# Designed miniproteins, single chains, continued (4), part 99

Each design is a single chain, and the fold is of that chain. pLDDT is the mean over its residues in the fold that is shown.

## One batch from the design tools (miniprotein)

Design m15429
Fold by ESMFold2-Fast:
Structure m15429 (fold): chain A 133 residues (1-133)
Amino acid sequence: MKSPVEIARELAEKMLKLLKEAGLSQEIIDIFETASRAVIAYLEGNREEAERLADEALDKIKKITGNDKLVEQIRKMPLGRRIIELLNLASELAVEELKKRGVPQEKIDEFKRLAEQLLTIALIQHILDENLK
């Protein structure tokens, strides 16, 4: 049976490949790559690395969106919730650029499905972390 970490890595790699093949901007690719690395570190139990990578991804999002209030709101969240909100925000930014580039709806739906699977894994880990306190 594949571990949640192994499944999450495969999902992140498939998503990143789709974004690169669609020709997304380097800024969005960097955000998604950093956010996915934060998710993987969180799932591995490397909380310090997950927090550092999440903050790095949030700084990148703040720079391109200018939405300081949203970024600082997410930054103040507990780590598990911060990872979930970060992954949602990074995925939303990627979907917006895929739509602007005229990527076929089938490919956008594929990306959304992969994002929902990765989000589900992160959410399960967050629930487990809260119940083990």
Scores: mean pLDDT 86

Design m15430
Fold by ESMFold2-Fast:
Structure m15430 (fold): chain A 73 residues (1-73)
Amino acid sequence: MITPGEAFDELGRALETITDPEEFRQRIREVLAKIEDPELKREILGGLLTWARTTRPDKVPVLEEVRAEFEAA
């Protein structure tokens, strides 16, 4: 099990360092798969989206797509 803080830190690092959208998408899925609570997954994605909108707007589409997958499931 991964803590919410560890998940956010890992995904924040990925947001800053991974340039390929598909590699970033896979990293998000891998990290979120370690979290069992669906509400916590949504909270982490929300925090990342807020951060990405100001620091890495190029990553926003990938985050929105992953968020949509979780809301549809």
Scores: mean pLDDT 77

Design m15431
Fold by ESMFold2-Fast:
Structure m15431 (fold): chain A 64 residues (1-64)
Amino acid sequence: MKELSKDEAIAELRLLAQQQGLPVDEAALRSLSLDEIEMLISIIQEQQLGNEEGKKELLEKLNS
């Protein structure tokens, strides 16, 4: 999809996080803006490429 609704972005983020073994709080994700959710999706995708720099920030946001 070229554009995601917030619910679709949350679903995509949850799927990617589950594939990476990352814990997610659904309530915390719903409190985020669409832009923040899209940023987290990008960070998770970068983790698939071995980018470890964003991993700490990602874990903090998923567990907040």
Scores: mean pLDDT 68

Design m15432
Fold by ESMFold2-Fast:
Structure m15432 (fold): chain A 65 residues (1-65)
Amino acid sequence: MMSTQQIKDQILNELKQMYLNSTGSELDIIGKANQFIAEEGRRYGLTPQQVLEIMNQFLKFMESS
């Protein structure tokens, strides 16, 4: 069983890889990221607050890149 922190880290790492390997527009990447976070959040039973934390960390990564 994965801890909440491990789940968050895994999702964030997948989002970072999606961003770095994407050839689409930034809007397409954000759309895919939203879908991925929603699917993983549903799968692991994450709270809305935990989902928001992952999104905020991903947005910060994009801003710093």
Scores: mean pLDDT 79

Design m15433
Fold by ESMFold2-Fast:
Structure m15433 (fold): chain A 65 residues (1-65)
Amino acid sequence: SSDIQRMQQSIRDLQQQRDMVDQLARQHQSNGDFQTAQRNRQTGDGIRVQIDRMQTRLRDMQQRS
């Protein structure tokens, strides 16, 4: 269904966002900007929670199709 396709795309988009934020966190950590690195790690954790929630919804949608 189009809902499943949209969910799959949203998960992919969030995974890319998380990868970018994780890379920024590593760069800031390397540069000694520990506060910015910590904020980026917290942002990455938030995105991970969203991904996990969406993956659960995707599994439910696939089971009902």
Scores: mean pLDDT 88

Design m15434
Fold by ESMFold2-Fast:
Structure m15434 (fold): chain A 67 residues (1-67)
Amino acid sequence: PPQLSEEQIEAIARELSRRFGLSLEDARRIVESIVRGDNSPAVRLLLEGRASAEAINAAARLAREAA
């Protein structure tokens, strides 16, 4: 999984919040999920309708580019 600083995680979370209307808390959970290689939190947010597959794919791309 990509290694990101806390500042990079926060920056990506803000971008996801702006693009997809996610709360900052949910956006941070998605990015942290990707960084840890644990998909469970992102999948849970998808199932709850709190995040889209497009938002998760964007988070993965941004995390890969930042690492």
Scores: mean pLDDT 79

Design m15435
Fold by ESMFold2-Fast:
Structure m15435 (fold): chain A 90 residues (1-90)
Amino acid sequence: SEKAENIARSLFIGILMVLLGLSEEEAKKILESFKSLEEALEFLRKEGVPEELLKLLENIIRGEDLEENAEKARLLLIEIKESKVTSRSG
């Protein structure tokens, strides 16, 4: 669904920004370079994104328990960001 796709895209951008230190603009360019969200998910897996976060994103892409999985993924991203000392915002 469009809602699931939009949530997955937003989460993908957040993952790139938090875990890879990319700007929102850079993250958007990377996302738009993929032909599918499945290709984007494979990219994150190769970049070493935690499997827990990848599993949540995969469930969101499938439209399974969309709001619950989106919330869990967002909270996990916040936890990762808080545990990662960021000396600067890009």
Scores: mean pLDDT 80

Design m15436
Fold by ESMFold2-Fast:
Structure m15436 (fold): chain A 69 residues (1-69)
Amino acid sequence: LSPEIVEEINRAMLEIVMSVGLLEMERAETEAEKEKITKDTVEQLRKVGERLGLPDVAEELIERVKKRL
């Protein structure tokens, strides 16, 4: 695969992590639960982003998660 396609696949994986976190936030019944899920999602995005070599993409998605809060 070309490097561009590999990067697109890796970016899609990060977006899936973000989407799962956002879905869990929507299902949370209390503000405290939403805050915890937000923090957990942010930490997971950073960890996965570093593993995939896309830390900048991970930080972009983290900003989106924080803005949705």
Scores: mean pLDDT 80

Design m15437
Fold by ESMFold2-Fast:
Structure m15437 (fold): chain A 76 residues (1-76)
Amino acid sequence: MEEEINKKKKEIENLEKEADVLRTQADSLHAQAEKARAEGDWLLAANLELTAGGYRLVADIHRERAEKIKKELEKL
């Protein structure tokens, strides 16, 4: 049981770390989209926003997985 708990804790850490990386990338893309809009490049801005949205969605999925594993650990 202790080995299973430790494996789940590491999985949570890895999922949260990956989510943070993806959120940082999304924030960077959003900032680039804002700059593109300010420069009048609406097509580039739209593309960057779509990509940022995709990264945020994947980050949210990773965080949801981490939360589910945390709930499983609470029962052990």
Scores: mean pLDDT 84

Design m15438
Fold by ESMFold2-Fast:
Structure m15438 (fold): chain A 65 residues (1-65)
Amino acid sequence: SVEELRKKNFEITVKALEEMGGEVEIEGKKVKVYLKERTIANEIMAVALTAEAMMLGYEAEIYYE
């Protein structure tokens, strides 16, 4: 189903962001993305993750360290 594909894509993006040194935290209906470095690649990935999270019904926020 489309919902299953969206969930799988979200999981793949979370994994990719974590491999890039980011951190993802899910609390209830909120997805929090933590980036240690503000690079163009990290920001693009974080924005993609927030869009995928919102399509699944989550609220999403990006935090920079």
Scores: mean pLDDT 82

Design m15439
Fold by ESMFold2-Fast:
Structure m15439 (fold): chain A 60 residues (1-60)
Amino acid sequence: GPLGEAGVARAEELLAAHPRNPAARVGLDQARKALEAGDDEAALRAGEGTERSLANGSGP
């Protein structure tokens, strides 16, 4: 649904900006799996969690 699609889109944008960051790849993979399972909330959270992790500059 729209929330899960937004989560995946956010994760894809983050991976495009940080193509060598493993957290960005893991976040996209998690968002896609959640969306495929029909869990829109989890997909959105995966995208948002990835964004927060990358924005804070913290390790994995």
Scores: mean pLDDT 80

Design m15440
Fold by ESMFold2-Fast:
Structure m15440 (fold): chain A 61 residues (1-61)
Amino acid sequence: MSLKERVERLLAEIEQTDDVDKILALSAEVEGLVRAATPEEQKEIFPLVVRIARLVQEKLA
């Protein structure tokens, strides 16, 4: 499974839940994946990471 596919799955899981603890756990998993990624992989997933960050802020506001 590609890094992009894993991040897309996490985005979908965040979109489907209103549980704050789950949202925070999924967000932390995304951050872990970004930190472990190569610079090229980080560029590929950057738009998804931005979308996830905005979605998390919207759900937790």
Scores: mean pLDDT 84

Design m15441
Fold by ESMFold2-Fast:
Structure m15441 (fold): chain A 78 residues (1-78)
Amino acid sequence: GALEAIKRRLEEKLNEVMNLMQKEGLSLEELMEMLKDVPLPALSPELQAYIDEISQRTGIPRELLLRIAGVLLAEEAA
């Protein structure tokens, strides 16, 4: 369904960003600074719960995950 497709796209975008961080030697703080102007997206409760789960499991700040989701939604023109 559409929700599963969005979750998959978020996972792909997160993996892309994490690979870029490792390749370029970026810290979480530097990534937050780069994404500071990305608007926080309006997400469904199910997507918010998914972001919260990833944050809890990975230790990545919730706000950073939301901004990464914002980048994905901007690229999808949504």
Scores: mean pLDDT 76

Design m15442
Fold by ESMFold2-Fast:
Parts: sequence; C-alpha cells; structure tokens
Structure m15442 (fold): chain A 100 residues (1-100)
Amino acid sequence: SELEEARRLIKEGRLEEALKILEKVVKESTDEEELKEAIELLVELSREAAKQGRLDILERAEKILEELRKRFPQLSELILKAEIEIGVAVLELAVKKVTS
C-alpha cells in the first residue's frame, strides 16, 4: 500500500517523498482508518524532520493536518494530539539549538 511505502521512506530518511504520499492519501482517501494511519505517519515523519532540522517539512505536515481537519472534523481530537506531539518535537529542537 502507499502507506507502507511512506513508512519505509520515513525510516530511510526520505522525508520529501514520504510527505508527497501522505499528502495524496489525505487529499484522496475517504477511509477513516487509512486517514488515522496517515496521521500517525505524519507524526513519525515530523519527529524525523525535527531530528534533521527540516522546519520546511514540519510546516508542510501542519498544513496537511489542517486540511484533513477541515475534511473530517470527527478526527479533530486525533489531529490535535498529533499537533501537540509535533509541537513538542519542534520545541525540543529549538531548545537544542539555543543550548548549542
């Protein structure tokens, strides 16, 4: 599946390619279970992006989550939890940058 490919790409550090797959799934899918998996993968991708200092990827992931929330308001709680996890990762990266 496309989500299995995205997971592999995240593990390989190929974040731009993984993000393209996740953006496509978020825009095209109507399966809530598939969308929940995509949200989890966006969180994992965002953690790897934070480790790489890729603020551009983090910003794009946030926009994808906001798009999804507008399409599926019933996923808002899960999306908010994902946004909190991404925010923590960004904060940890910012602290590391300031203490260097």
Scores: mean pLDDT 83

Design m15443
Fold by ESMFold2-Fast:
Structure m15443 (fold): chain A 90 residues (1-90)
Amino acid sequence: SELDKLKKELEEKARELAERAEPLLKEYKAADAAGDREKAAELAAELEKAVEELAKEILELGEKIKEIGTEEQIQEAHEAVLRPLAELYA
């Protein structure tokens, strides 16, 4: 189905975003914990740049899923995006 195709694409892009974000987020957490505000700000900006296009594509896919999905399917799609991000913060 179209919904299954969109969900799969969303999951793939969320995974790619997590993979790109992981090394930068790890460095950001270390800088933040050390109180290095300048380094933390630099890494936050670099992280934003690295994931900007993927984040936009994920949001666009999410909007398409909202148009054709049930509330339950929309929640499942939201969880698919948040899970890789939550694993980065664990």
Scores: mean pLDDT 77

Design m15444
Fold by ESMFold2-Fast:
Structure m15444 (fold): chain A 67 residues (1-67)
Amino acid sequence: MSQEVLEAGSRLNREIGRLWGLNDVDSLTEIVKRTNDALLAAKNDEELAKGLTEVAEEGRKRVEEIR
């Protein structure tokens, strides 16, 4: 696994933790589903890193909207 995938996964994990702290189960369920979709769609580490980064950005946006 490339460093880029590890970094993207780290960002995603941070946003999942933030949503968990906010008790937003609906957003958590959606983010988990989109993460699985990104994992299944990616053919290489570059595509996976991009997909995970996009899911992390969606998670960050949802955290901001709850405030």
Scores: mean pLDDT 78

Design m15445
Fold by ESMFold2-Fast:
Structure m15445 (fold): chain A 94 residues (1-94)
Amino acid sequence: MPEYPELSKEDLEKILKELEEIAKEVAKVDPRMAETIRRLLEEAREALEKGDLKKAAELIDKAVQLAYHVALEHNDEKVLKRVEEIVKKAKEAA
């Protein structure tokens, strides 16, 4: 399970932008799940703007988990690789 306990605001903003691109790919196979992911990312952006890094990280983690589930169910290797890269970068930054 990805955890982002000590990521900076800049790191979280970068992950959020990458997840917005992943949500576009998810929309091609599961539009309803893509809408759920986008809502979580909007809430995460609002949390970042308010300085609530813990809430932003929790929302981002949930969005990553949902994208990973959709990618596994649809065998979407492109989304899987991109999610794995985000998780790897987050572990390296923490």
Scores: mean pLDDT 76

Design m15446
Fold by ESMFold2-Fast:
Structure m15446 (fold): chain A 83 residues (1-83)
Amino acid sequence: EEFQKLLDEAGKYARKALDYAIEAFDSKEEITEVARKVSDALSKVIQKETAKEGLEDAKKLYEEMIKKYNDRKVAELQARLAA
């Protein structure tokens, strides 16, 4: 059950990271790169010995994508106010 909880949590972080990447980037190449990093993190999570590293990678990627999304939204608002 603990391992299943870890898998579920990592999957949620991975999904949210990809969702934010789609909103943060206009480039298919950048979105594809995030998708590959998500795949790599999940590949680690499914192995008991690397599961914690995979979860940490997924969480870090999620935090990075939120920052990119927020930076984009701030820039859009600043551009709108300057017009």
Scores: mean pLDDT 82

Design m15447
Fold by ESMFold2-Fast:
Structure m15447 (fold): chain A 89 residues (1-89)
Amino acid sequence: SVLKEIVREAYRRALARLKASPSPVVAELAAAAEKGIEAREAGDEAAAAEYAARAEALEAQLTPEEVAEIERIVAEAAEEARRAAEEAA
């Protein structure tokens, strides 16, 4: 369960930063991903599928530099979530 909590927290932290990205494509992708997660958690399968499709379309538009930015932010968020879990234990 600790790993599941770390993954969830890392995802929330990463999405918050990506939504604040100066790249409109990265920010929109993060917003679509967040809405997709919210829809799945609410049991709205139709809305979740629509947001997933939008996220896939935005992913196809990413430059290698934007992909590298996303990977860096995700790695940083994962490390922060891991440290927060260790501090809470």
Scores: mean pLDDT 83

Design m15448
Fold by ESMFold2-Fast:
Structure m15448 (fold): chain A 84 residues (1-84)
Amino acid sequence: LNPVERAAWSLLAAATLEPVELDKAIEELAKALGVPKSAISKEIEKLIEQGLLEESVDEEGVRLISATEKGKEFLRSVAGVPAT
């Protein structure tokens, strides 16, 4: 995996534990890797399209992402990372 793909998979792993603020996560990962936010967003969009992540909006309009059951299963099969 390249660093951007690895960051997206790390975000998927985090989202198995609790919902993650999407825009905040994109910003922090982009800063940490020194890449454009669009690069992180594209990888996250791929995970959403694959059904591994789902997007929701909280009561204040903040975009959240959570791992689906398929996403949790994917991480167990490929990364070996426990969801708990």
Scores: mean pLDDT 77

Design m15449
Fold by ESMFold2-Fast:
Structure m15449 (fold): chain A 85 residues (1-85)
Amino acid sequence: SAAREALRARVAALYAARRAELERVAANLEAGRATEADLATIRALAAELAAILAEHAAEDPEAAAMLARLPEVLAADEAVLRAAM
């Protein structure tokens, strides 16, 4: 559907816009030197993704399921980053 294509395009655009920040997070994790800025990056990405998914959740059960899982995914990512600080 056009709505699902729009959702995929918006999610892809979000990750593309955040690519440099995400590459920095990955490099800091590999170095065992994660920072509070890396936590802020992951939190900002999760918040933007949640907003996009929420706009589609009523019409797309996959978007609704992803939105419901985001808090657990974010908590896991934050735990990994904190272990590398």
Scores: mean pLDDT 87

Design m15450
Fold by ESMFold2-Fast:
Structure m15450 (fold): chain A 69 residues (1-69)
Amino acid sequence: LDDLELSLEEVRELLLEAGFSEERADAFVDAFADEGKDRITVAELVQYLRDAGYPEKAEAVRAAVAARV
């Protein structure tokens, strides 16, 4: 799961499923786009959310990905 690559659209969907607002999800996606990222791994997304101060949301994202595979 950690090596699974996500498009920015998939990242947005996962953030919404994890319980982020649309405004917050869009802000994270915009931050990744600003860094020149068009795809990120599940591990990168989870770590980014932990570093941003959302460890519970990071685990919710991991659970949402596990439900998709």
Scores: mean pLDDT 80

Design m15451
Fold by ESMFold2-Fast:
Structure m15451 (fold): chain A 99 residues (1-99)
Amino acid sequence: MPSPEEIERDIVYSLGLMGYYIGIKAKDYDWAIEQLEKALSQLPEGSPEHAELLALLAKVYALKGEVEKALEYAERAREVLPDSPLVDETLALAEEQLK
């Protein structure tokens, strides 16, 4: 049975994901970043949920053309999620922006 703390973490993670998808669909990248940063501040560092939201934050920065920030956040996500396809796709997207 999940603890109240686990339920709260799942809610925060879900809100971060919704902020990402809504922001991307609306092409409001600044709003997506703001929602992701808000969720990240409430999640434990080193958790898979925190790392996944870091990867999504990196992807939004890459889409916005902020390649240095995209690489920084993607590398932080990779430390927790080394085999994540999301992290690999985000790094590939950021690297293509440099070419």
Scores: mean pLDDT 81

Design m15452
Fold by ESMFold2-Fast:
Structure m15452 (fold): chain A 98 residues (1-98)
Amino acid sequence: MIDELVKELEKAIRERDVDAVKEVIEKILNIKSLTSDEWRKLSDYLELLSSMAVLEAGVELAIDDSPESRKRAELLLEISRILDDASRELRKKAEELE
């Protein structure tokens, strides 16, 4: 179920677990039974999550300049890049089905 993968992805992002984010994205990319509309909606959602990760990284750096906050911001920026790249791949899958 897509909802289960979305929840797993949200948890991985909350935990700043880059490897878990990559694992869930790989599972999403390997789904064989999605319609063009479902791929498009999923792409839009990953783009939203990517944007939110960038904003959270900015907040981390604005509140606290500690090495720990900087490390969390770097993880969020890496997660954002993974999500943005995946969003583009999902959009391409949607276009190929139209």
Scores: mean pLDDT 84

Design m15453
Fold by ESMFold2-Fast:
Structure m15453 (fold): chain A 68 residues (1-68)
Amino acid sequence: SDAEKRETLDRVINQIERHLRSRGASDEEIEEVRERLQKVVDQGLKEGLSLDEMLLRIQKEIDRFLEE
């Protein structure tokens, strides 16, 4: 269900936030990432995407954020 997908994705996002914070990301950077990932979740659920498809989109967003 969409509720189960959102619950799983919220856990993944929380894990990502903890990882970024442990790597020295600021509160402002974490909030920016959180907002971007929440938009990916909302759009994915609206489009009826699978959990795997939404996780792939989240991974692409994180990869873009972490590019040095």
Scores: mean pLDDT 83

Design m15454
Fold by ESMFold2-Fast:
Structure m15454 (fold): chain A 68 residues (1-68)
Amino acid sequence: LSPEVAATAAKIVALLLRDGPMTEEELAKKLGVSRETVREALDYLVEQGVIEREEVDGKTYYRLSPEV
């Protein structure tokens, strides 16, 4: 995992804890980071079981896993 993706992953977890579920686009805008970097961090966090993907009304939201 690149240092930039790792740092982005940590910030994503903090944002989801503070603000609740968000889309990839919302996370990218709030963090000021490219969608590509956010996507890589999100994929990593889902793989680790830290967050979950949820599709609501055709949009994919990410949230903290209650079992993490």
Scores: mean pLDDT 81

Design m15455
Fold by ESMFold2-Fast:
Structure m15455 (fold): chain A 79 residues (1-79)
Amino acid sequence: ARETALNDQLQRILGQLSELLQKALEALRQNPEEAETYWKEMQKVAESAPPELRPFVDQAMEAMKQRFEQEKQRLQREL
């Protein structure tokens, strides 16, 4: 029961973060200010995670940050 509840909550948080990341990456091509707003929203979602899930959420956020920065660099070279 506890493991299932934590797993379900983790999947929900990761799903929400993935959706926000996709919106941030899409916004980078059209409006960089909007992309930064989505990134800040992701940080708020991560901060709202339970302490038990924090290490996993922090690792996911680090990977997502690397993806966001890579896409930002690619677009700066294309623009």
Scores: mean pLDDT 81

Design m15456
Fold by ESMFold2-Fast:
Structure m15456 (fold): chain A 70 residues (1-70)
Amino acid sequence: MKHVVAEVPRSSLSDFLKSFEEKVVSKGGKLIKYSIDGSPFVLKVEADVPEESLEDFKKAVEENGGRVIK
């Protein structure tokens, strides 16, 4: 498990969460929390992701207009 942090646009959060559940949670990953961090339009997402699912996590974030921070 790797602890990861990403920023995801609030408008795309539902689509991100669906992709995260289908591709990351299905392989043992889990969402820790999401919070507003400085911007009302962008959410900070924290998750524990299996190493084999890091690519899927990154794609879910980037396809929904976000970016991986850590």
Scores: mean pLDDT 81

Design m15457
Fold by ESMFold2-Fast:
Structure m15457 (fold): chain A 62 residues (1-62)
Amino acid sequence: SSSLESKGKSLQSRIDTLSDEATRAAHAGDWDRFDALMAELSSLSSELSAVKAQLDAVKSSS
């Protein structure tokens, strides 16, 4: 299996977990926690996007 594919799945799982926590924080009115979680989600989403781009580039070059 591609290590990039495994990394992508791991990042997606982390994003899903933090997204749920951010939603919970927003519902609780904990905006400091929400902002912190959104910043972390932004970083993870950028990493996932880079991993997906690398995986697609490998597939497209074949």
Scores: mean pLDDT 83

Design m15458
Fold by ESMFold2-Fast:
Structure m15458 (fold): chain A 68 residues (1-68)
Amino acid sequence: GVDNAINSLNAIGSISDDRGQSLANQAINYLRNRDYDRALTLAQQAGDVSNNPGGRAGALNRIRLAQQ
């Protein structure tokens, strides 16, 4: 569910620089508002900035599962 996606985004943010953390926090905010398209876009950006392809893939998959 949404909580699993939020936990994945928090994990990305916690190991990222200020930009990656900001993007992850924005993705979490959109996810809480059920704006899955914006959450996916920001999660991709957070993962890319943090250079964390595994965390990125996990977060995107969990957001897509929460959308279903």
Scores: mean pLDDT 81

Design m15459
Fold by ESMFold2-Fast:
Structure m15459 (fold): chain A 91 residues (1-91)
Amino acid sequence: SPELEELKKRFLKTLDRIKELRPELSSTMDEFEKKVLNAKSIEELEKILDELTDFITELEKANPKDRNLILIGAELGLLRMYLHVVKKELS
């Protein structure tokens, strides 16, 4: 699906942005990259995004004043909005 491949590309760009904002998360982002590349459906990408969002949310709870974690949360929110638009267009 062209929509699945475009969503994967956007997800991978978001992971690269997370690595830029928090280089210490690079190893964890590489694990998410493998999951994204192997995803066969938009529903699988949504599940991966939920797992990543939960991971970042736990880090934010431990570090509530960390600006880079707040920015990462915003980046994940933008990716989720795009995924929602794609799901609506395919229904």
Scores: mean pLDDT 88

Design m15460
Fold by ESMFold2-Fast:
Structure m15460 (fold): chain A 85 residues (1-85)
Amino acid sequence: SVEYSVDELLAWARQEVTAREALPVGKLEAVLQDAAQQLEAAADGPFSLRVGARSVLLAKKEGKVILDDGTKQELVEALIAAASA
């Protein structure tokens, strides 16, 4: 598992999403901003991030988001699906 700040995670996710799919900028920005707000507001421990109609299970520790490559892939796919709706 790798530790990310919220900003680092979302910067990575934005880059990965835009590399995979051409999406409406406004929809992607809204989805990413909502994810950022949820991640910043979440308490330490297990956290269910809501991305459109999907949930991605993450963990926070001392303000850092902890996730593996599988969860990173789930997050990218959820962001693409939400921004495509």
Scores: mean pLDDT 82

Design m15461
Fold by ESMFold2-Fast:
Structure m15461 (fold): chain A 89 residues (1-89)
Amino acid sequence: SAVLEELRRAVERAIATMEEMIAAGASEEDVRGVALVTLHELRRAAEKAGLEELAAYLQGQIDALRATRFSKEELLALLREVLARIEEL
């Protein structure tokens, strides 16, 4: 699916951006901001494409990130798990 390939590339770009930000000394809040924006954009794209199960999964990741404080390393791990989930589709 062209949509799944675009979602995969978006997550890969976000992970690369977050890794560069962490290396540059960015705050947890700044890295968290990129993760949240990425997850919301992915969810909207999945919803628009009719990928209802993926959209629900992404909403669950947003809810988890909002409910719990994540370290920079945990934020990267979360985005890597999202990438793995998309690659399984």
Scores: mean pLDDT 89

Design m15462
Fold by ESMFold2-Fast:
Structure m15462 (fold): chain A 93 residues (1-93)
Amino acid sequence: SASLEELREALEQVIKEAEELAEEFKKQGNFDLAEGFQKIAEAARAALEGKFEEARKKLEEAREIFSKLPEPYSRLVQEVEAVERAIEHLEEL
């Protein structure tokens, strides 16, 4: 369906953007931010493979990483929530 294809495309875009951000932060020496975004990319990839338990675990890890950072980076927990909603919609299809 169009909805399923749109969700898959959205998660593929999440992987690309999260991997790009992880590489950028790694180059800056900000390894906590890099790890958080790497976990988001891993979660989206797991979801595309139908591994929803693994995806949820990776999102929990990303949330824990971001929640420990000072503001404004602690607000990246909202990015984890957005990806979680997309994964939940994919699992329901």
Scores: mean pLDDT 87

Design m15463
Fold by ESMFold2-Fast:
Structure m15463 (fold): chain A 65 residues (1-65)
Amino acid sequence: RVLSPEEFELEVELGIAEIRLAVTAKANNIKLPEDYDEAIKLFEKNGDTLGAEAARRVKELEERL
């Protein structure tokens, strides 16, 4: 599969964001919902700004790909 330079950077950023989200969920002992909006709400409800930001970042990058 041929990636443009823009697609390559977006894929790298998405991978990093997914790792951050997974690490944050594990650290907070949270089972991550499949829906990113529900994940964002869950982190916000728990006062976890880092988790909420990680979930938003994954959603943003998936929308750009």
Scores: mean pLDDT 75

Design m15464
Fold by ESMFold2-Fast:
Structure m15464 (fold): chain A 80 residues (1-80)
Amino acid sequence: SKLEQLKRDYEASRLGAKNSEDMKEVAEERAQRLKELALENPKYQAGYDRSQQTAKRLADSYEFLKKSAEKLKEEAEKLE
């Protein structure tokens, strides 16, 4: 049961990492577009700043989940 739980937790962390990476790419693309718009109109500056913060948060989430997945994989391998 513990091995089965570790395998499920590993897959959840792996999928979470992939989701965070994909969302980060979308946030980075949005930030780039808003950066260009902010050069022409300052009203877009706040949107750019928020998109940059979102991308940074998602990058941190990706690294955390990736590291968690690696640890779970190692623990599962030790039980075999």
Scores: mean pLDDT 87

